# Designs tried in a protein design run: designed miniproteins, single chains, continued (3). Part 108

Each design is a single chain, and the fold is of that chain. pLDDT is the mean over its residues in the fold that is shown.

## One batch from the design tools (miniprotein)

Design m11742
Fold by ESMFold2-Fast:
Structure m11742 (fold): chain A 115 residues (1-115)
Amino acid sequence: SFPYKEEAVKYLEEALDGIVSETLKKQILDSIKNAKSFEELSPVFAFLPYFVGDEKLREITLRLAELLGVDPELLKDLSVQQQHDFLVEAIRLLMTEPPEVAAERLKAAIESFKK
C-alpha cells in the first residue's frame, strides 16, 4: 500500500552503503520491502541507534538528507533523538509521497526540530 516504497528502498540503500554491515543493510531494506504498515517498522527504528551507534546514525541521516537535496548543515546541530526522528520521518515520507514532495516536507520538519 506504499506507492513509493521502491524509491524509499533505493534512497535508504544508498544512505546505508558503506556505513553499516551488508547483513544489517539487508535486514533493514527487507523490513522496508515487506512492510504492510509503518507500524511494522517500529521495532527496526527503535533499535537502529543501538545496532549502529550514534556516530553512524548521524552519518546515515546526513547522507540521506544530501541524497534528498536537503542541506546537511541544517542537521549538524540536531540531537541524536532529533536525528533519529528525522530519519524515521524521511523514510515514512519517501514511502508515502513522491521524492520531491518528501524533500519539501522534510525541510519544513527540520524547523520544528530546532525548538
Scores: mean pLDDT 79

Design m11743
Fold by ESMFold2-Fast:
Structure m11743 (fold): chain A 98 residues (1-98)
Amino acid sequence: SMALLERAREHVDLALAHLEAARSADPETRRRLLAEATEHMSEAVLLLMELLDRGEITEEEAIKLVDEWIERLAPVPDVATGLLEIVRGVLNVIKKKK
């Protein structure tokens, strides 16, 4: 569980690094970096959902983590819009189970 949580955090960190790099990149590099950021964020979400399914993290803990991810994406809104929609969607799914 700790290993899965650490992997999710690493994927979020990599997604943010790719988004930051995309802001100053040429169009071709920007597309690649945005695709890689999306892949990393998707993996982080899958790991979070697996932790929830295993009962290793509570819905409240998952909501807090997703809120932290949203806050970290907020400073790069022009390139992070799609990722924000993904993480907000996950938040809504988790909240509806309360």
Scores: mean pLDDT 77

Design m11744
Fold by ESMFold2-Fast:
Structure m11744 (fold): chain A 74 residues (1-74)
Amino acid sequence: AALDASVAANRARLPEDFEAWKKKIEELAEKVKTDPSYLPELTSVAVAGALNAVAAGDPETAREILKYADELEK
């Protein structure tokens, strides 16, 4: 599936540093404000970060990433 493939690609590219991950989400959120075509990429990046956080044993960070991205989409 297109979203699943995008999430897998983002998981492979993303650094392990969750602060850098949050910055990536913030950058995409700003782009979405001027170009809504970035919204699927924001969703993919947020899901990839949340999955990486869960895999690292930090489900609380995963929940915060998804919550943060959801609020920025509104």
Scores: mean pLDDT 70

Design m11745
Fold by ESMFold2-Fast:
Structure m11745 (fold): chain A 68 residues (1-68)
Amino acid sequence: GSEEAQRVADEGIKRAEKLLKEGKYDEAIQVVRETIRRIAELTSDPELIQQLIDKLRPVLKKAEEAKK
């Protein structure tokens, strides 16, 4: 459901941010991608999916930029 999708997004962000702080950029990117996949499995609401993906994008960008 919607509440579970939101929790999964929040937990994914926290986990990815922790990995970023540890210098584990590839693992952070994988966590974000897995979180997006999980969100799509938990809800069929395209607006909610888009909002949660948008919330994850800054962390993904930060990991990709730090890897360079």
Scores: mean pLDDT 83

Design m11746
Fold by ESMFold2-Fast:
Structure m11746 (fold): chain A 64 residues (1-64)
Amino acid sequence: VEEKLEKLLEEILAFFREHADEETIARVEKLVEQAKKAKTLEEKAELLLQIGELAAEVQLRLLE
C-alpha cells in the first residue's frame, strides 16, 4: 500500500477510535485491513466508500 493511503487510513482509524463504539471500530479495522490487502483499484475504492459511509454516520450522530 502506498504511504499516502496508509496515512489516510491511520487518520480514519484514529477518528473512529475517538468517536465510534467498539463494534463500529472493529468493522472499520477489518475494512482497513482489506483495503491494504486489495490488489485492484476498484476493490480499494469500494472499501474506502464503505469506510466513508461509516464515518458520515458517526459524524451525523455527533451533531445530534
Scores: mean pLDDT 78

Design m11747
Fold by ESMFold2-Fast:
Structure m11747 (fold): chain A 68 residues (1-68)
Amino acid sequence: SRRDEAIQRIREIAKKAGLSDTEIDELVAAVRAGDQDAVGEILSRLRDKVTPEQLAEIARAAAEALNA
């Protein structure tokens, strides 16, 4: 599905950015739950761990998954 493809993109971008499996699973769980506030809080925390470009890619994929 479009949602599963977007979630797979989140995983791929986040792994390339050096995020842990725990951090990736937390973000994916929030996206699967449709919790936009939780997704926003997680993305805010990732600001210190990834480049602005990587953050933008993750945020775009998360938005696609939330709207799927």
Scores: mean pLDDT 85

Design m11748
Fold by ESMFold2-Fast:
Structure m11748 (fold): chain A 60 residues (1-60)
Amino acid sequence: MSYEEFLEQAKKDIEKAKTLKEVRKIKMDYYSYAAKHLSGEEFNKLMEEIDKLIEEFEKK
């Protein structure tokens, strides 16, 4: 998967999540999977974007 595919899928998965626990699990799953497939720069950028999505979820 490309960085763009990971980001779009992460957005969809977080939007489907019903609890903060599910959102945190999604982050951990992406952390493990993306680390194997993305460059260090793309990985860090993806994790930063996921953290922003989690912050937005917590505010709802």
Scores: mean pLDDT 80

Design m11749
Fold by ESMFold2-Fast:
Structure m11749 (fold): chain A 61 residues (1-61)
Amino acid sequence: MEKEREENERKAEEILEYAKKLADEYSLSIGAGMARVEAAKLSPEAAELADEKIREWALSK
């Protein structure tokens, strides 16, 4: 559903924020890995979007 797409994008943003927080406290690999796992628990679409956002952020770092 189209509305769920926007919700998944919002979830992906929350996961990215979570990844940044974990990376700050632990490491980049742990932050990205754990956040990706959490995104997968929400929905496949959210996981895909979160993975893209995390990758973009990691490349910037």
Scores: mean pLDDT 74

Design m11750
Fold by ESMFold2-Fast:
Structure m11750 (fold): chain A 107 residues (1-107)
Amino acid sequence: MTEERLREEARQRAEEDADRQEERFEKSSLSVQQAIDEARRSPDTFSAPVETDGRTLQFFSYVDPDTGRRLLREVEVSPDGVVTVREFELDDDGRVVSEVGRTTTRV
């Protein structure tokens, strides 16, 4: 693989993932959509935990002090105790621009 192909694949994957996350949010249950809306509205961390399909979801919105960009953090706890933390950069309308981080506990 060439370095140029890897860069193009990474860029395309980031854009596709951002669009996929917005679609996932729009297709979420009303409770999840309300939690996301609460987090997007607040410049500070404010989100109630939501239980869906045995999973617990919680959303936090904050401003990155280094960049001034809005970030949204999604924390998911599965019924099996696997914790997934996803972090997204938001535009001024609270819409996902890119996924900037993802951490999952592994066995």
Scores: mean pLDDT 72

Design m11751
Fold by ESMFold2-Fast:
Structure m11751 (fold): chain A 59 residues (1-59)
Amino acid sequence: MKLTREEMEAYLLKNKELILSFKSSPDINVKAALDFLESHSKEEVTEEGLKKKLEEASK
């Protein structure tokens, strides 16, 4: 399903530990991570697409 910005933010809040683990900075904010994902992705963001990207980035 296509996620709205608000839905993506909610999803990232639940999974922010995955995002934080990729950075040594404890100041990485979910909003900043969301803005980064939107600015670097020209494709539609879906829940499965976002989850897959986070999982692949963790490896």
Scores: mean pLDDT 56

Design m11752
Fold by ESMFold2-Fast:
Structure m11752 (fold): chain A 93 residues (1-93)
Amino acid sequence: SVAEEIVRLLELGALRYTILVNQGRYEDAELIMEKVLDQVIELSQQLPPDVQQRIVQLADQARDAVKAKDHLKAQEYIEEIQRLAREQEERER
């Protein structure tokens, strides 16, 4: 499902982001996470409008946090997107 793809993409993206941040590679971390969030927004277009709107809002907030080097807020927003995507997948069962 699209929701499952979003979860997997964010799990992999969050791992890469954390590794790069821990290495002090902040510009690489930002670039990778922006690409992941762009793909999440594209995939979210296939979800119900209410879920899509919330994911887009959270992705924009995550992007702003990444650019601000606020790694804790970025992780919080990413985890909330993952939660919404998992809830959507559960509704499709």
Scores: mean pLDDT 87

Design m11753
Fold by ESMFold2-Fast:
Structure m11753 (fold): chain A 62 residues (1-62)
Amino acid sequence: MELKKEVLTAAGKDPSNLENGDLTPYFDIVKNSTEDTEPLNKLSKEDYEKLVKEVEEEEAKK
């Protein structure tokens, strides 16, 4: 939870104002990307934003 919240905050998004459904693919992508290292806080702000964009792209592909 804290991990996701930090990623969203760094990406300029408010986790409390986001719908969980929108973040479902995000968690899947993040899980695969950070499963080895785990903590997303190791990534830069650009990486946090990139992960969020990957979620939007994943949703758009559908």
Scores: mean pLDDT 50

Design m11754
Fold by ESMFold2-Fast:
Structure m11754 (fold): chain A 84 residues (1-84)
Amino acid sequence: SKIEYVQLLLEVLGYKKGPNGLGEIDGVWDYADRLAVISFIKSEKLEDVPDDGVPDDKVIKALEEAWAKYLLGEKLDIVEVPAP
């Protein structure tokens, strides 16, 4: 589902990590999921996106782009240069 997909992307990008975690991937949109989306929006400084924690299409596309950059960035850094 759309909700489970957003929850998976948030978890992979680390926005659901914390001392107690920020909810589960259960397909139910709760307060912890809204906090994770708000954190993502603010951290990525997304343009013209409401910070109300609702996963609209722009947020989902940004999550997909961040996930792709995460995978590609890690692979490229491993191949070329260890960080000093």
Scores: mean pLDDT 61

Design m11755
Fold by ESMFold2-Fast:
Structure m11755 (fold): chain A 83 residues (1-83)
Amino acid sequence: EEEEANRRISARLSEAIRTGDQALLDEVFAEGKRLRRERMERLIAEYDASPDKEAFIDELAKKLGIPRSRIEEILDYYRRLLA
């Protein structure tokens, strides 16, 4: 699950900071970047495949509990990063 992966990364990051383990810190940052890119790519692909882009944004906003304008900003940001 995405939430489980995020919790795992956060826990390992906290441990790396607490122990001063630079190797673990580097690994956690690399893992976080990879998972974030995968999530971005998946979200853009789902949006592009949607027959109703407005409905997609509305449903995602409701699911995440954030405003539509924030979803639009996130999608635009991700698209620019993947270009």
Scores: mean pLDDT 75

Design m11756
Fold by ESMFold2-Fast:
Structure m11756 (fold): chain A 94 residues (1-94)
Amino acid sequence: SPLVEIVEETFKKVKEIIKKNLPEEVAERLIKGIDSALKTLKELAEKDEEKAVQLAKLVLDYIIQEMKKLNAPEEAIEELEKIKEETIRRLEEV
């Protein structure tokens, strides 16, 4: 599924940013949540692509807000926001 491929690529990039910008213990907790969300998202993509796209947007928003709460560097937040914008554009083309 093109939708699943876009989401997997996006969350792989997001996890790399998290690992680079947060303490290991904090990064591991957030990544575990992302992996759980990705599993749900892949299952939802098979049943309802529109809801899967909406969930992907919500998860990306949640990650950005959590990174802000954790005082991640401003450059990391900007990179995540660009990834979100690109991902939304790609998902809306599917």
Scores: mean pLDDT 86

Design m11757
Fold by ESMFold2-Fast:
Structure m11757 (fold): chain A 71 residues (1-71)
Amino acid sequence: SLREKIEKVLKLADELEKQGSSGQETAEKLAKKAKELGMDDLAQYAENMKKAGKSSQEIIDNVRQLLENRL
């Protein structure tokens, strides 16, 4: 379900935040997970934030905000 896919992405975001991952690594791992789940728009959004040089926390916050509004 869409909810289960969202929960999997949010869980990964929590793990990346806890690990202190770089913005590049955070964006790449979130984009990959989104693609695996068929969430192509989210994958593109993460890739765009990587290209814009967003920090790990900015990427995580933006992904959380986008997905929480869809729950």
Scores: mean pLDDT 86

Design m11758
Fold by ESMFold2-Fast:
Structure m11758 (fold): chain A 65 residues (1-65)
Amino acid sequence: DLEEFLEKLKEEGKKDPEKFREKLAKVIDEYNKKTKKFDKELLAEIISKEFNIPKEIAKKLVDSM
């Protein structure tokens, strides 16, 4: 559930801001290395991998952007 994922993100950010920032930096870095065009499927896959969440949840997050 996207809502549960967002709550976990908020909690992770509060417990360990540095670790959370590292995960975000990896997502941005991997996305920039793999594409120069916006690709929702690729972005969802990278988020799924870095945050260890189901692709379905990551895709819902990207679709909400």
Scores: mean pLDDT 71

Design m11759
Fold by ESMFold2-Fast:
Structure m11759 (fold): chain A 95 residues (1-95)
Amino acid sequence: SMEEAKRLYEEALELLSKDRTAFKEAAELLEKAVELDPSNARAWLVLGVVYYALEDYGRASEYFRQAARLLEESNPELSRDLLERADEAEARAAA
């Protein structure tokens, strides 16, 4: 449900605000949130940041690309920045 997706997203953000090292737990909450509400561009963006911090650059790249796609029309500048972050993460995954 949308309410459940919002709760999971907010729980993940609260967790990260209290413990900046809780990346794995936050990722699990955010992945459930985007499964229930795939339109939450910010949740996809935070997933990219979290997986980048976990050094899972392949997943970070995928999640940044999803966020960029969702923001293409409403915020093209942020969308472009996220694609650059995705390209960087993809390059790191290949190295």
Scores: mean pLDDT 88

Design m11760
Fold by ESMFold2-Fast:
Structure m11760 (fold): chain A 78 residues (1-78)
Amino acid sequence: MMSTRERYRRLTEEAREHIRRGEEFLRRGDLEGARESLRRAARHIDQVESLGFAPSQDLLDRLIRAMVALGRAEAARQ
């Protein structure tokens, strides 16, 4: 079975990939795709915290920036 350190690395990498996909969807104007990808990233970050680790500050900053951009884009389309 995967060690706790391996689970941390895996969850961190999965969060990074979901943030990257969310940023890509935002660039294409796919707000639904962005919302789902960023939601998945947030869940993986929550799992990292549940294991007792501090999430990567880079990933937190990117996630927050992407979520702010998503909220602005959704507001602008309404």
Scores: mean pLDDT 85

Design m11761
Fold by ESMFold2-Fast:
Structure m11761 (fold): chain A 74 residues (1-74)
Amino acid sequence: SLDPETRRKAVENLADLFVEGLFSEEDLERMARVDRDAPPVQLPGASPVAVEIGREFADMLAEAARLALEKRKE
C-alpha cells in the first residue's frame, strides 16, 4: 500500500492533471461520487491483492476529482 505522503502527492498531482486536462465538471463530479463505504465488487478469478489495488486507485481518483472541483471553485 502507498504511504500517506506518497498517496497525498499522487492525489494532488492527479487533481492538477484533471484541472489542466479541462475535464468537465460533470466528469469530475461523476468520479468524485465513488463511495468508499460501498462493498467492493468481487470479480470471479480476481486475487484479493488485485481487488485492493483497484480500490486504492479508485479512491485516489475520487479524491483527486473532489480536489480538482474545489480548485475550480477558488
Scores: mean pLDDT 67

Design m11762
Fold by ESMFold2-Fast:
Structure m11762 (fold): chain A 61 residues (1-61)
Amino acid sequence: AAQAALDAEIDALRREAANRFLKLYIESTFKSEEERKKLFDEYNKWAEEVQARIDALRAAA
């Protein structure tokens, strides 16, 4: 069903966000304090775009 396909895509996007956060956390351990803060700020902006994409997918259903 089209709805099941959309739900699967949304779940995949949420999983991608979680994987990105994990990678960012590991990478930030290698970075300076200043770089670490910038990495998390950029992640937050990207996460907002992911949420907007999820909202657009729901609106398109």
Scores: mean pLDDT 80

Design m11763
Fold by ESMFold2-Fast:
Structure m11763 (fold): chain A 96 residues (1-96)
Amino acid sequence: SEKDKKENQDMGKGLLEVAKELKDKEGIEYAEKAAQTGDKKDVALAMAHVVAKYVKADKELEKKIKEVALKYAKESYETILNAIYDEAEELLKNLD
């Protein structure tokens, strides 16, 4: 819906401000795309990138986090975020 698109664009703008503050060039690119498209999938990818950076994920872990985010992209923001955090925690437990 138009309302959902606007909410997704606003979320993308919020993530963009966070990425700018962190001087995260890749994060800026993900968040800017979400802010422009309003596509829930683009929001999910931007969220996945933020979590991957926060947990200091390598490229393989970041890829898995993004795959989980895309799987749950149709769900609420809270559900997407919880799913990606759960995946990150599970994968980090296997690193000693």
Scores: mean pLDDT 82

Design m11764
Fold by ESMFold2-Fast:
Parts: structure tokens; C-alpha cells; sequence
Structure m11764 (fold): chain A 74 residues (1-74)
């Protein structure tokens, strides 16, 4: 489904970010997180309501995990 493709792309971008997190400044890391979140939100807006709920739930869970990890490094 389109929702599964959007989630796979989002998860791949987060994995790339996590792999390079130690090489990034706090400002650069925040900028990249914001850009990734913006792109997934734009793509999600084009989906049917039912698929938007699925994507939104997963995206929020993954972003919360990322922010928890980032907070632990600060």
C-alpha cells in the first residue's frame, strides 16, 4: 500500500539519521529531524483517512523513540 511505502521510506531515513547522529551537531540533527517529519506529513496528507491514522501512529512512536534517544545524549 502507499501507506506502507511512506512508512518504509520514513523508517529508512530515521535509520540513516541514527547511524550518523554522533557525527552531527545538535542544530544539524534537529534540522534533519524536522525535514524528515515535514516530508512524511506532506505525503501522509495525500492518503485516505484510515491510512493516515496508521502512518501517524507509527511515525509518532518512532519520533518519540528518536527524541528519547537524543535527550539521553544531551
Amino acid sequence: SEADKILAEFEAELEKLKANLSKLSEEEAQRRIQEIARKVAEKMATLPEEEQEKVEKRVLALLNELYDALSALL
Scores: mean pLDDT 79

Design m11765
Fold by ESMFold2-Fast:
Structure m11765 (fold): chain A 95 residues (1-95)
Amino acid sequence: KKIEEELEELYEEFKKKLIEALKKAGLLTSEEEIEKFSGILDGGLELLKSGDEEKTEKFFEDLRGVLELLKSLGIDVEELEELLEKIKELAEKLK
C-alpha cells in the first residue's frame, strides 16, 4: 500500500474510535455535535496531507489534549494513543 492510503485508513479508524470514546464520555451527545467534530477531523487529515509542519504539530497537540481529557474521565485511550503515534509516523513519511 502507498503511505497516503495507509495514513487515510489509520486516520479513519482513529476518527471512528475517537468519536465513540467522546460519545461514551458524554462529550458528543447530538448528531450536530458529531457532524461538526467529524468535519474538524476531516480538516485535520487535509492538514496532515498538506505538509504544513507547524499546523500539523499543533493539531497533534490538540488531539493529545483530547485524549488526556478522556483519560481524566476514566476512558481507556491506549488504542487511540497507539493509532495517533502511527498516524504521526506516516505523516512524517509523506514529507
Scores: mean pLDDT 83

Design m11766
Fold by ESMFold2-Fast:
Structure m11766 (fold): chain A 100 residues (1-100)
Amino acid sequence: VEEEIKLLELALKLIKRTLEEVEAAETVEEARRIAEEALGLIGILRAIARLEGLDEAAAVLDEAADILAKGVKAETKEEIIKALKEAEKLLEERIEELKK
């Protein structure tokens, strides 16, 4: 459980930083590129979770990746930001559940 929490907290830090960078981006194309890089990194964390048998963390990261994958296909910066905020909320809620 503690190892799963640490991995999800790392993912949350990534999403929070990505959100700040996307909000600062001047174009939708730049915002999309930043979000795509974050999606790739979440994919790596998911692969690590599966390799280490962290099944709950892997499931949460799969959900976060699905949210971000929809966001990177968005036509507007606002929709990309919405997807990042949804992923942030998901990670915060699941980390809290694992801590109880």
Scores: mean pLDDT 87

Design m11767
Fold by ESMFold2-Fast:
Structure m11767 (fold): chain A 80 residues (1-80)
Amino acid sequence: GAEDFVREYYKHMTIPGLLTKDQAIGVLEDLGVSREEAVELINKYNVGGDVLSANELIDIVLEAGLLSEEEAKIAREKLG
């Protein structure tokens, strides 16, 4: 749910408000996505450069079906 996503986001975040692509892959793996699928999802949704905002990662997990619309809204309120 939203609380698990927010927890894993903060666990991997080292720069306030930004994740590297490798950190975003780590968040997806901790949410139960395989590494292969996590890499494919991050690359498919083509975030600009080597870092993702919280909102960009939330868009990816929402599109992947890992969060509902309501859970994504809660995550956006907590992260950005």
Scores: mean pLDDT 79

Design m11768
Fold by ESMFold2-Fast:
Formats: structure tokens, C-alpha cells, sequence
Structure m11768 (fold): chain A 91 residues (1-91)
């Protein structure tokens, strides 16, 4: 959320809406996938953390791709750097 807020300042309204739609669609898919995993048995804290890391990384990579397509290279790099900072915090 904070990482997306930092990026939002430099985005056009159209690009912002596109990223918000991407996040919403991805969140629905993530929730469904997590429910399916939990239905197979209880997830360890480590497994749940890894799932969160994997889905967040995939979402950020897709957002970075959209930003690069729009020519927002500096913003894309900032988002990638923020993801790495968050992943390091989870260690």
C-alpha cells in the first residue's frame, strides 16, 4: 500500500486506474488460490509467508511491466526497489 502510494504521485489518472484494476483482479485470484491451498490442509507460517511473497512479487512485476510500457522507467525502478526492501524486512 505505502509503496503504491509513493508511486501514485507521478502517475496519470488512467495509469493509476489501470494499476488499481490490476491489483483488484490479482487480489481476487490470490484469495481463491490461498483458499484452495488451505483446503488441502493447514499451511505453516512459512508456507503462508512464501505464498504472500510469491503473489506480491508477481503483482509488482506485472505493475512494473505496465509502468515500463507507459515509459515510466524511474517509477518502475522505484517500485522494484520498494519490493526488495519489503522482502528484506520479512527475513
Amino acid sequence: DEDLELVERDLSEELRRRLEELVARYQAQVDAALAALQARGPLSAEEQQQFTIDVTTALVNEAVRELRRAGRLKVAQLLENQLQAQLNKLK
Scores: mean pLDDT 70

Design m11769
Fold by ESMFold2-Fast:
Structure m11769 (fold): chain A 68 residues (1-68)
Amino acid sequence: GRMISADDAGLAIAGALARGLMTAEQAQKAGRVLKEKGPVVTEEELREAALAGGMTEEQAEAVVRMAL
């Protein structure tokens, strides 16, 4: 699958938060999980980080689409 930089993944989460698609707590939790995965992640790892942060499947899908 496509590799996503941690910076691009972080920007996607920040963009989704700015658009009101998630809470600040969900964004912060997902961001912490992403930092543990290193400098690059797969689409699936980004989705897993979002879900671990307490996002719904729909919120996680929106973040992945924004990172692509």
Scores: mean pLDDT 81

Design m11770
Fold by ESMFold2-Fast:
Order: C-alpha cells, then sequence, then structure tokens
Structure m11770 (fold): chain A 101 residues (1-101)
C-alpha cells in the first residue's frame, strides 16, 4: 500500500530531524549539552532500530521490503550522526583537559 510507505517515510524523516537537532546541540553546545545530545542520539537510534526490527518481521511483500530499506537508510544516517557527535564530545573533553593542564 502506497500509504504505508508514506507513513514509514514520514516517521523516519521525523527521527532524522530529531537526530539533526541533537547533532547541532552536540556541535555547538557546551560539553554538558553535547553529552546530553549524544544520549538523545543513542535513544533515537534505539527507537529507530526497534521500528526496523518490527518491519523486518513483516517484510514479505515488495512494499514492506521498500519500507525496510527506508528504515535501514534512516538508521545508517542516525548512526553516522551519533558517531560524529561522539567525536565532538571527545574533542571538547580533550580541549578541556589540555586547558586544565
Amino acid sequence: MKEFLEKVKKKVDEYIKKADEAFQRAASGTLEEAERAVEELKKIYEEMKNIYDELKKHSDTPEAKEALEIAKKGLDYVKKRLEEATRFVEAQRAADAAMAA
């Protein structure tokens, strides 16, 4: 059903938007804000993974397989944002440690 694919795409787009907002806080915020943003990104990734795993149980039609592919691409995108945000936290911690030395 075309409407099913549209709903999956909309839900994935919503998670991507939340991930981008968290990523911006990690990139531009204080160390504490960046650490909170990384935890939020981990939560978003886990929620998207649960959706992907549920879709995977029912991927026996072409439409369901396409929905699964959309969800997987969204998961891969959020994982990349999480990895980049984690690097910002690590860089900020290194900078703070160097300043304290």
Scores: mean pLDDT 81

Design m11771
Fold by ESMFold2-Fast:
Structure m11771 (fold): chain A 90 residues (1-90)
Amino acid sequence: SSSKQALQDYLEGKISVLDLAERLRNDPSLKGVNVPPILLEDYRRGLISEEELTKYVIDSLKGYIKANKLDFTGDENNLKELVSFLLENL
């Protein structure tokens, strides 16, 4: 699936933050948006909270933005703002 479709589905409330992280990880066009597989497994096992998983997804997206020299001026602690920005700039 296209990375753009995953970002769009998340903004529309169609997928969870876990589903977003898994779909982005499997898309080669967003190489570098990597939530480590161990963290996704820890979340599935109830070892980390949704808030903690969301922080790791945010950090991965911020890393991608910085690596690609994209100019993001929104709230970098807001996952929906980061996702919206990437959807418009991919």
Scores: mean pLDDT 80

Design m11772
Fold by ESMFold2-Fast:
Structure m11772 (fold): chain A 96 residues (1-96)
Amino acid sequence: DAEAQAAANRQQARAIMEQLIARLSAEVNKLLSKRPPTKKELDAAKKGREEGRKAAVLEEDKDLMAQHGELAGYLYGRGEYKTLEEIHEEVKKEVE
């Protein structure tokens, strides 16, 4: 029914976001093991965190969206565009 579908859609959206955060976190940790982040990379991560928090529709999702934005912002600031796109595409395929 409509209630069950809405609940399932919400759970799926959160599961996707949690998978994205886990994959992005693993990649960021690999990069950090090679060298410490620059101020520009940290500033990009901070901007991503703020943008992610503002993009959240539900209050309870703000921290989750902020975490995703921070990790994505770090990768973007480091020029890891291909890695970011590949992770998004893989998670999308796994959920579809």
Scores: mean pLDDT 81

Design m11773
Fold by ESMFold2-Fast:
Structure m11773 (fold): chain A 99 residues (1-99)
Amino acid sequence: SLSQQLQQQAQQYANQSDLLRAQADAVPDYSPFEQEVMASLLYMDAAIHETGANPDPEAAALAREAADRLLEGDTAGASAALRALSDLYAQRSEQLLKE
């Protein structure tokens, strides 16, 4: 049902929010190689948010900002962007559960 689909999507956002928060906390300890790998994964996430079945341009922008900052060596800026993305995913989860 539509209600079940919305609940599943809300749970996915909640799980991703928790993961992003943990990643944001870990970023300052990343090697330069780990920063490049993480940036590549975040660019892929941004592309999926822009071109996927349920586009989320706000999530795409935050993922891209985090990736750009990692490539610049700005781990503090990257952590801040990942925390903002985590907060956005938590908000998306709550919004879906209120429908």
Scores: mean pLDDT 85

Design m11774
Fold by ESMFold2-Fast:
Structure m11774 (fold): chain A 100 residues (1-100)
Amino acid sequence: MLSEVQKEILKRVMENLERAKGSAEEKAENAMKMFYTLAFSAYDAGKITVEEAKELLEEFKKKFYEWMKENLSEEDFKKGKETLDENAESILKTLDELEA
């Protein structure tokens, strides 16, 4: 079960996603940028661990996939998913470096 800090980050990123304008790729990029900013800020403040940041990233990916599937065409879903997965992999690599 997510902590209150993890829930607040997830809520803010999802609310930003719903309000964001642009293509599926632009929405994925903007959501991932916001996730990065909020998650790393919380980590630097000692509010979440690297493990909790990774858990939050997986929950966010799941909710974003669900949102895209419900709100986008199959073609836009494919593009958004590819952009989301690439950005998520970059964030995960950064988190792995913090554990080393």
Scores: mean pLDDT 82

Design m11775
Fold by ESMFold2-Fast:
Structure m11775 (fold): chain A 83 residues (1-83)
Amino acid sequence: VEELKKELEKAKEDIKRGEEKIRRGEELLAEGRRMLEEGADVARATGVVLRGVGLIVEGELLIRRGKKKKEEVEKKLKEALEG
């Protein structure tokens, strides 16, 4: 049970880190779009947007992995507690 609790905590941490990466990526996408609207250097604005997309993709992969592990661990914990 203790090992499953540690695995659950790690899965939750992965989800949280993924959500934080997505938020940072969304902020960079908003900044890049604002830069383009204000007539900033297209190459610089594109670089900001691509960095934002990269963070969102990394965050989504981390959330997907974390959610899958969380469901597996929660199922095992439920079976261990309910018999």
Scores: mean pLDDT 82

Design m11776
Fold by ESMFold2-Fast:
Structure m11776 (fold): chain A 85 residues (1-85)
Amino acid sequence: MAEYRVVRVGDRAVATVFLPSSVSDEDAEEVAKAAGEVPGVLDVSISKNPRTGERIITITAEDVEAAERAAKAAIEKYKELQEER
């Protein structure tokens, strides 16, 4: 299942979205794009956990509220992509 975490870092917030290892690179990019479209998001990056193969989407936002909205948008996009399969 996809999960997310939000933490405050200085004057900004960072959300981390964990996607299952079964998610394709293309699907991970679509999820990251959905997060990046949220107002107040400053940066979005995708990485992969070398031990588990899970995709990790890191979202940097102006505040905790923007980071949480972006993480939720990412999770909703992930669910949409799973339903299209």
Scores: mean pLDDT 81

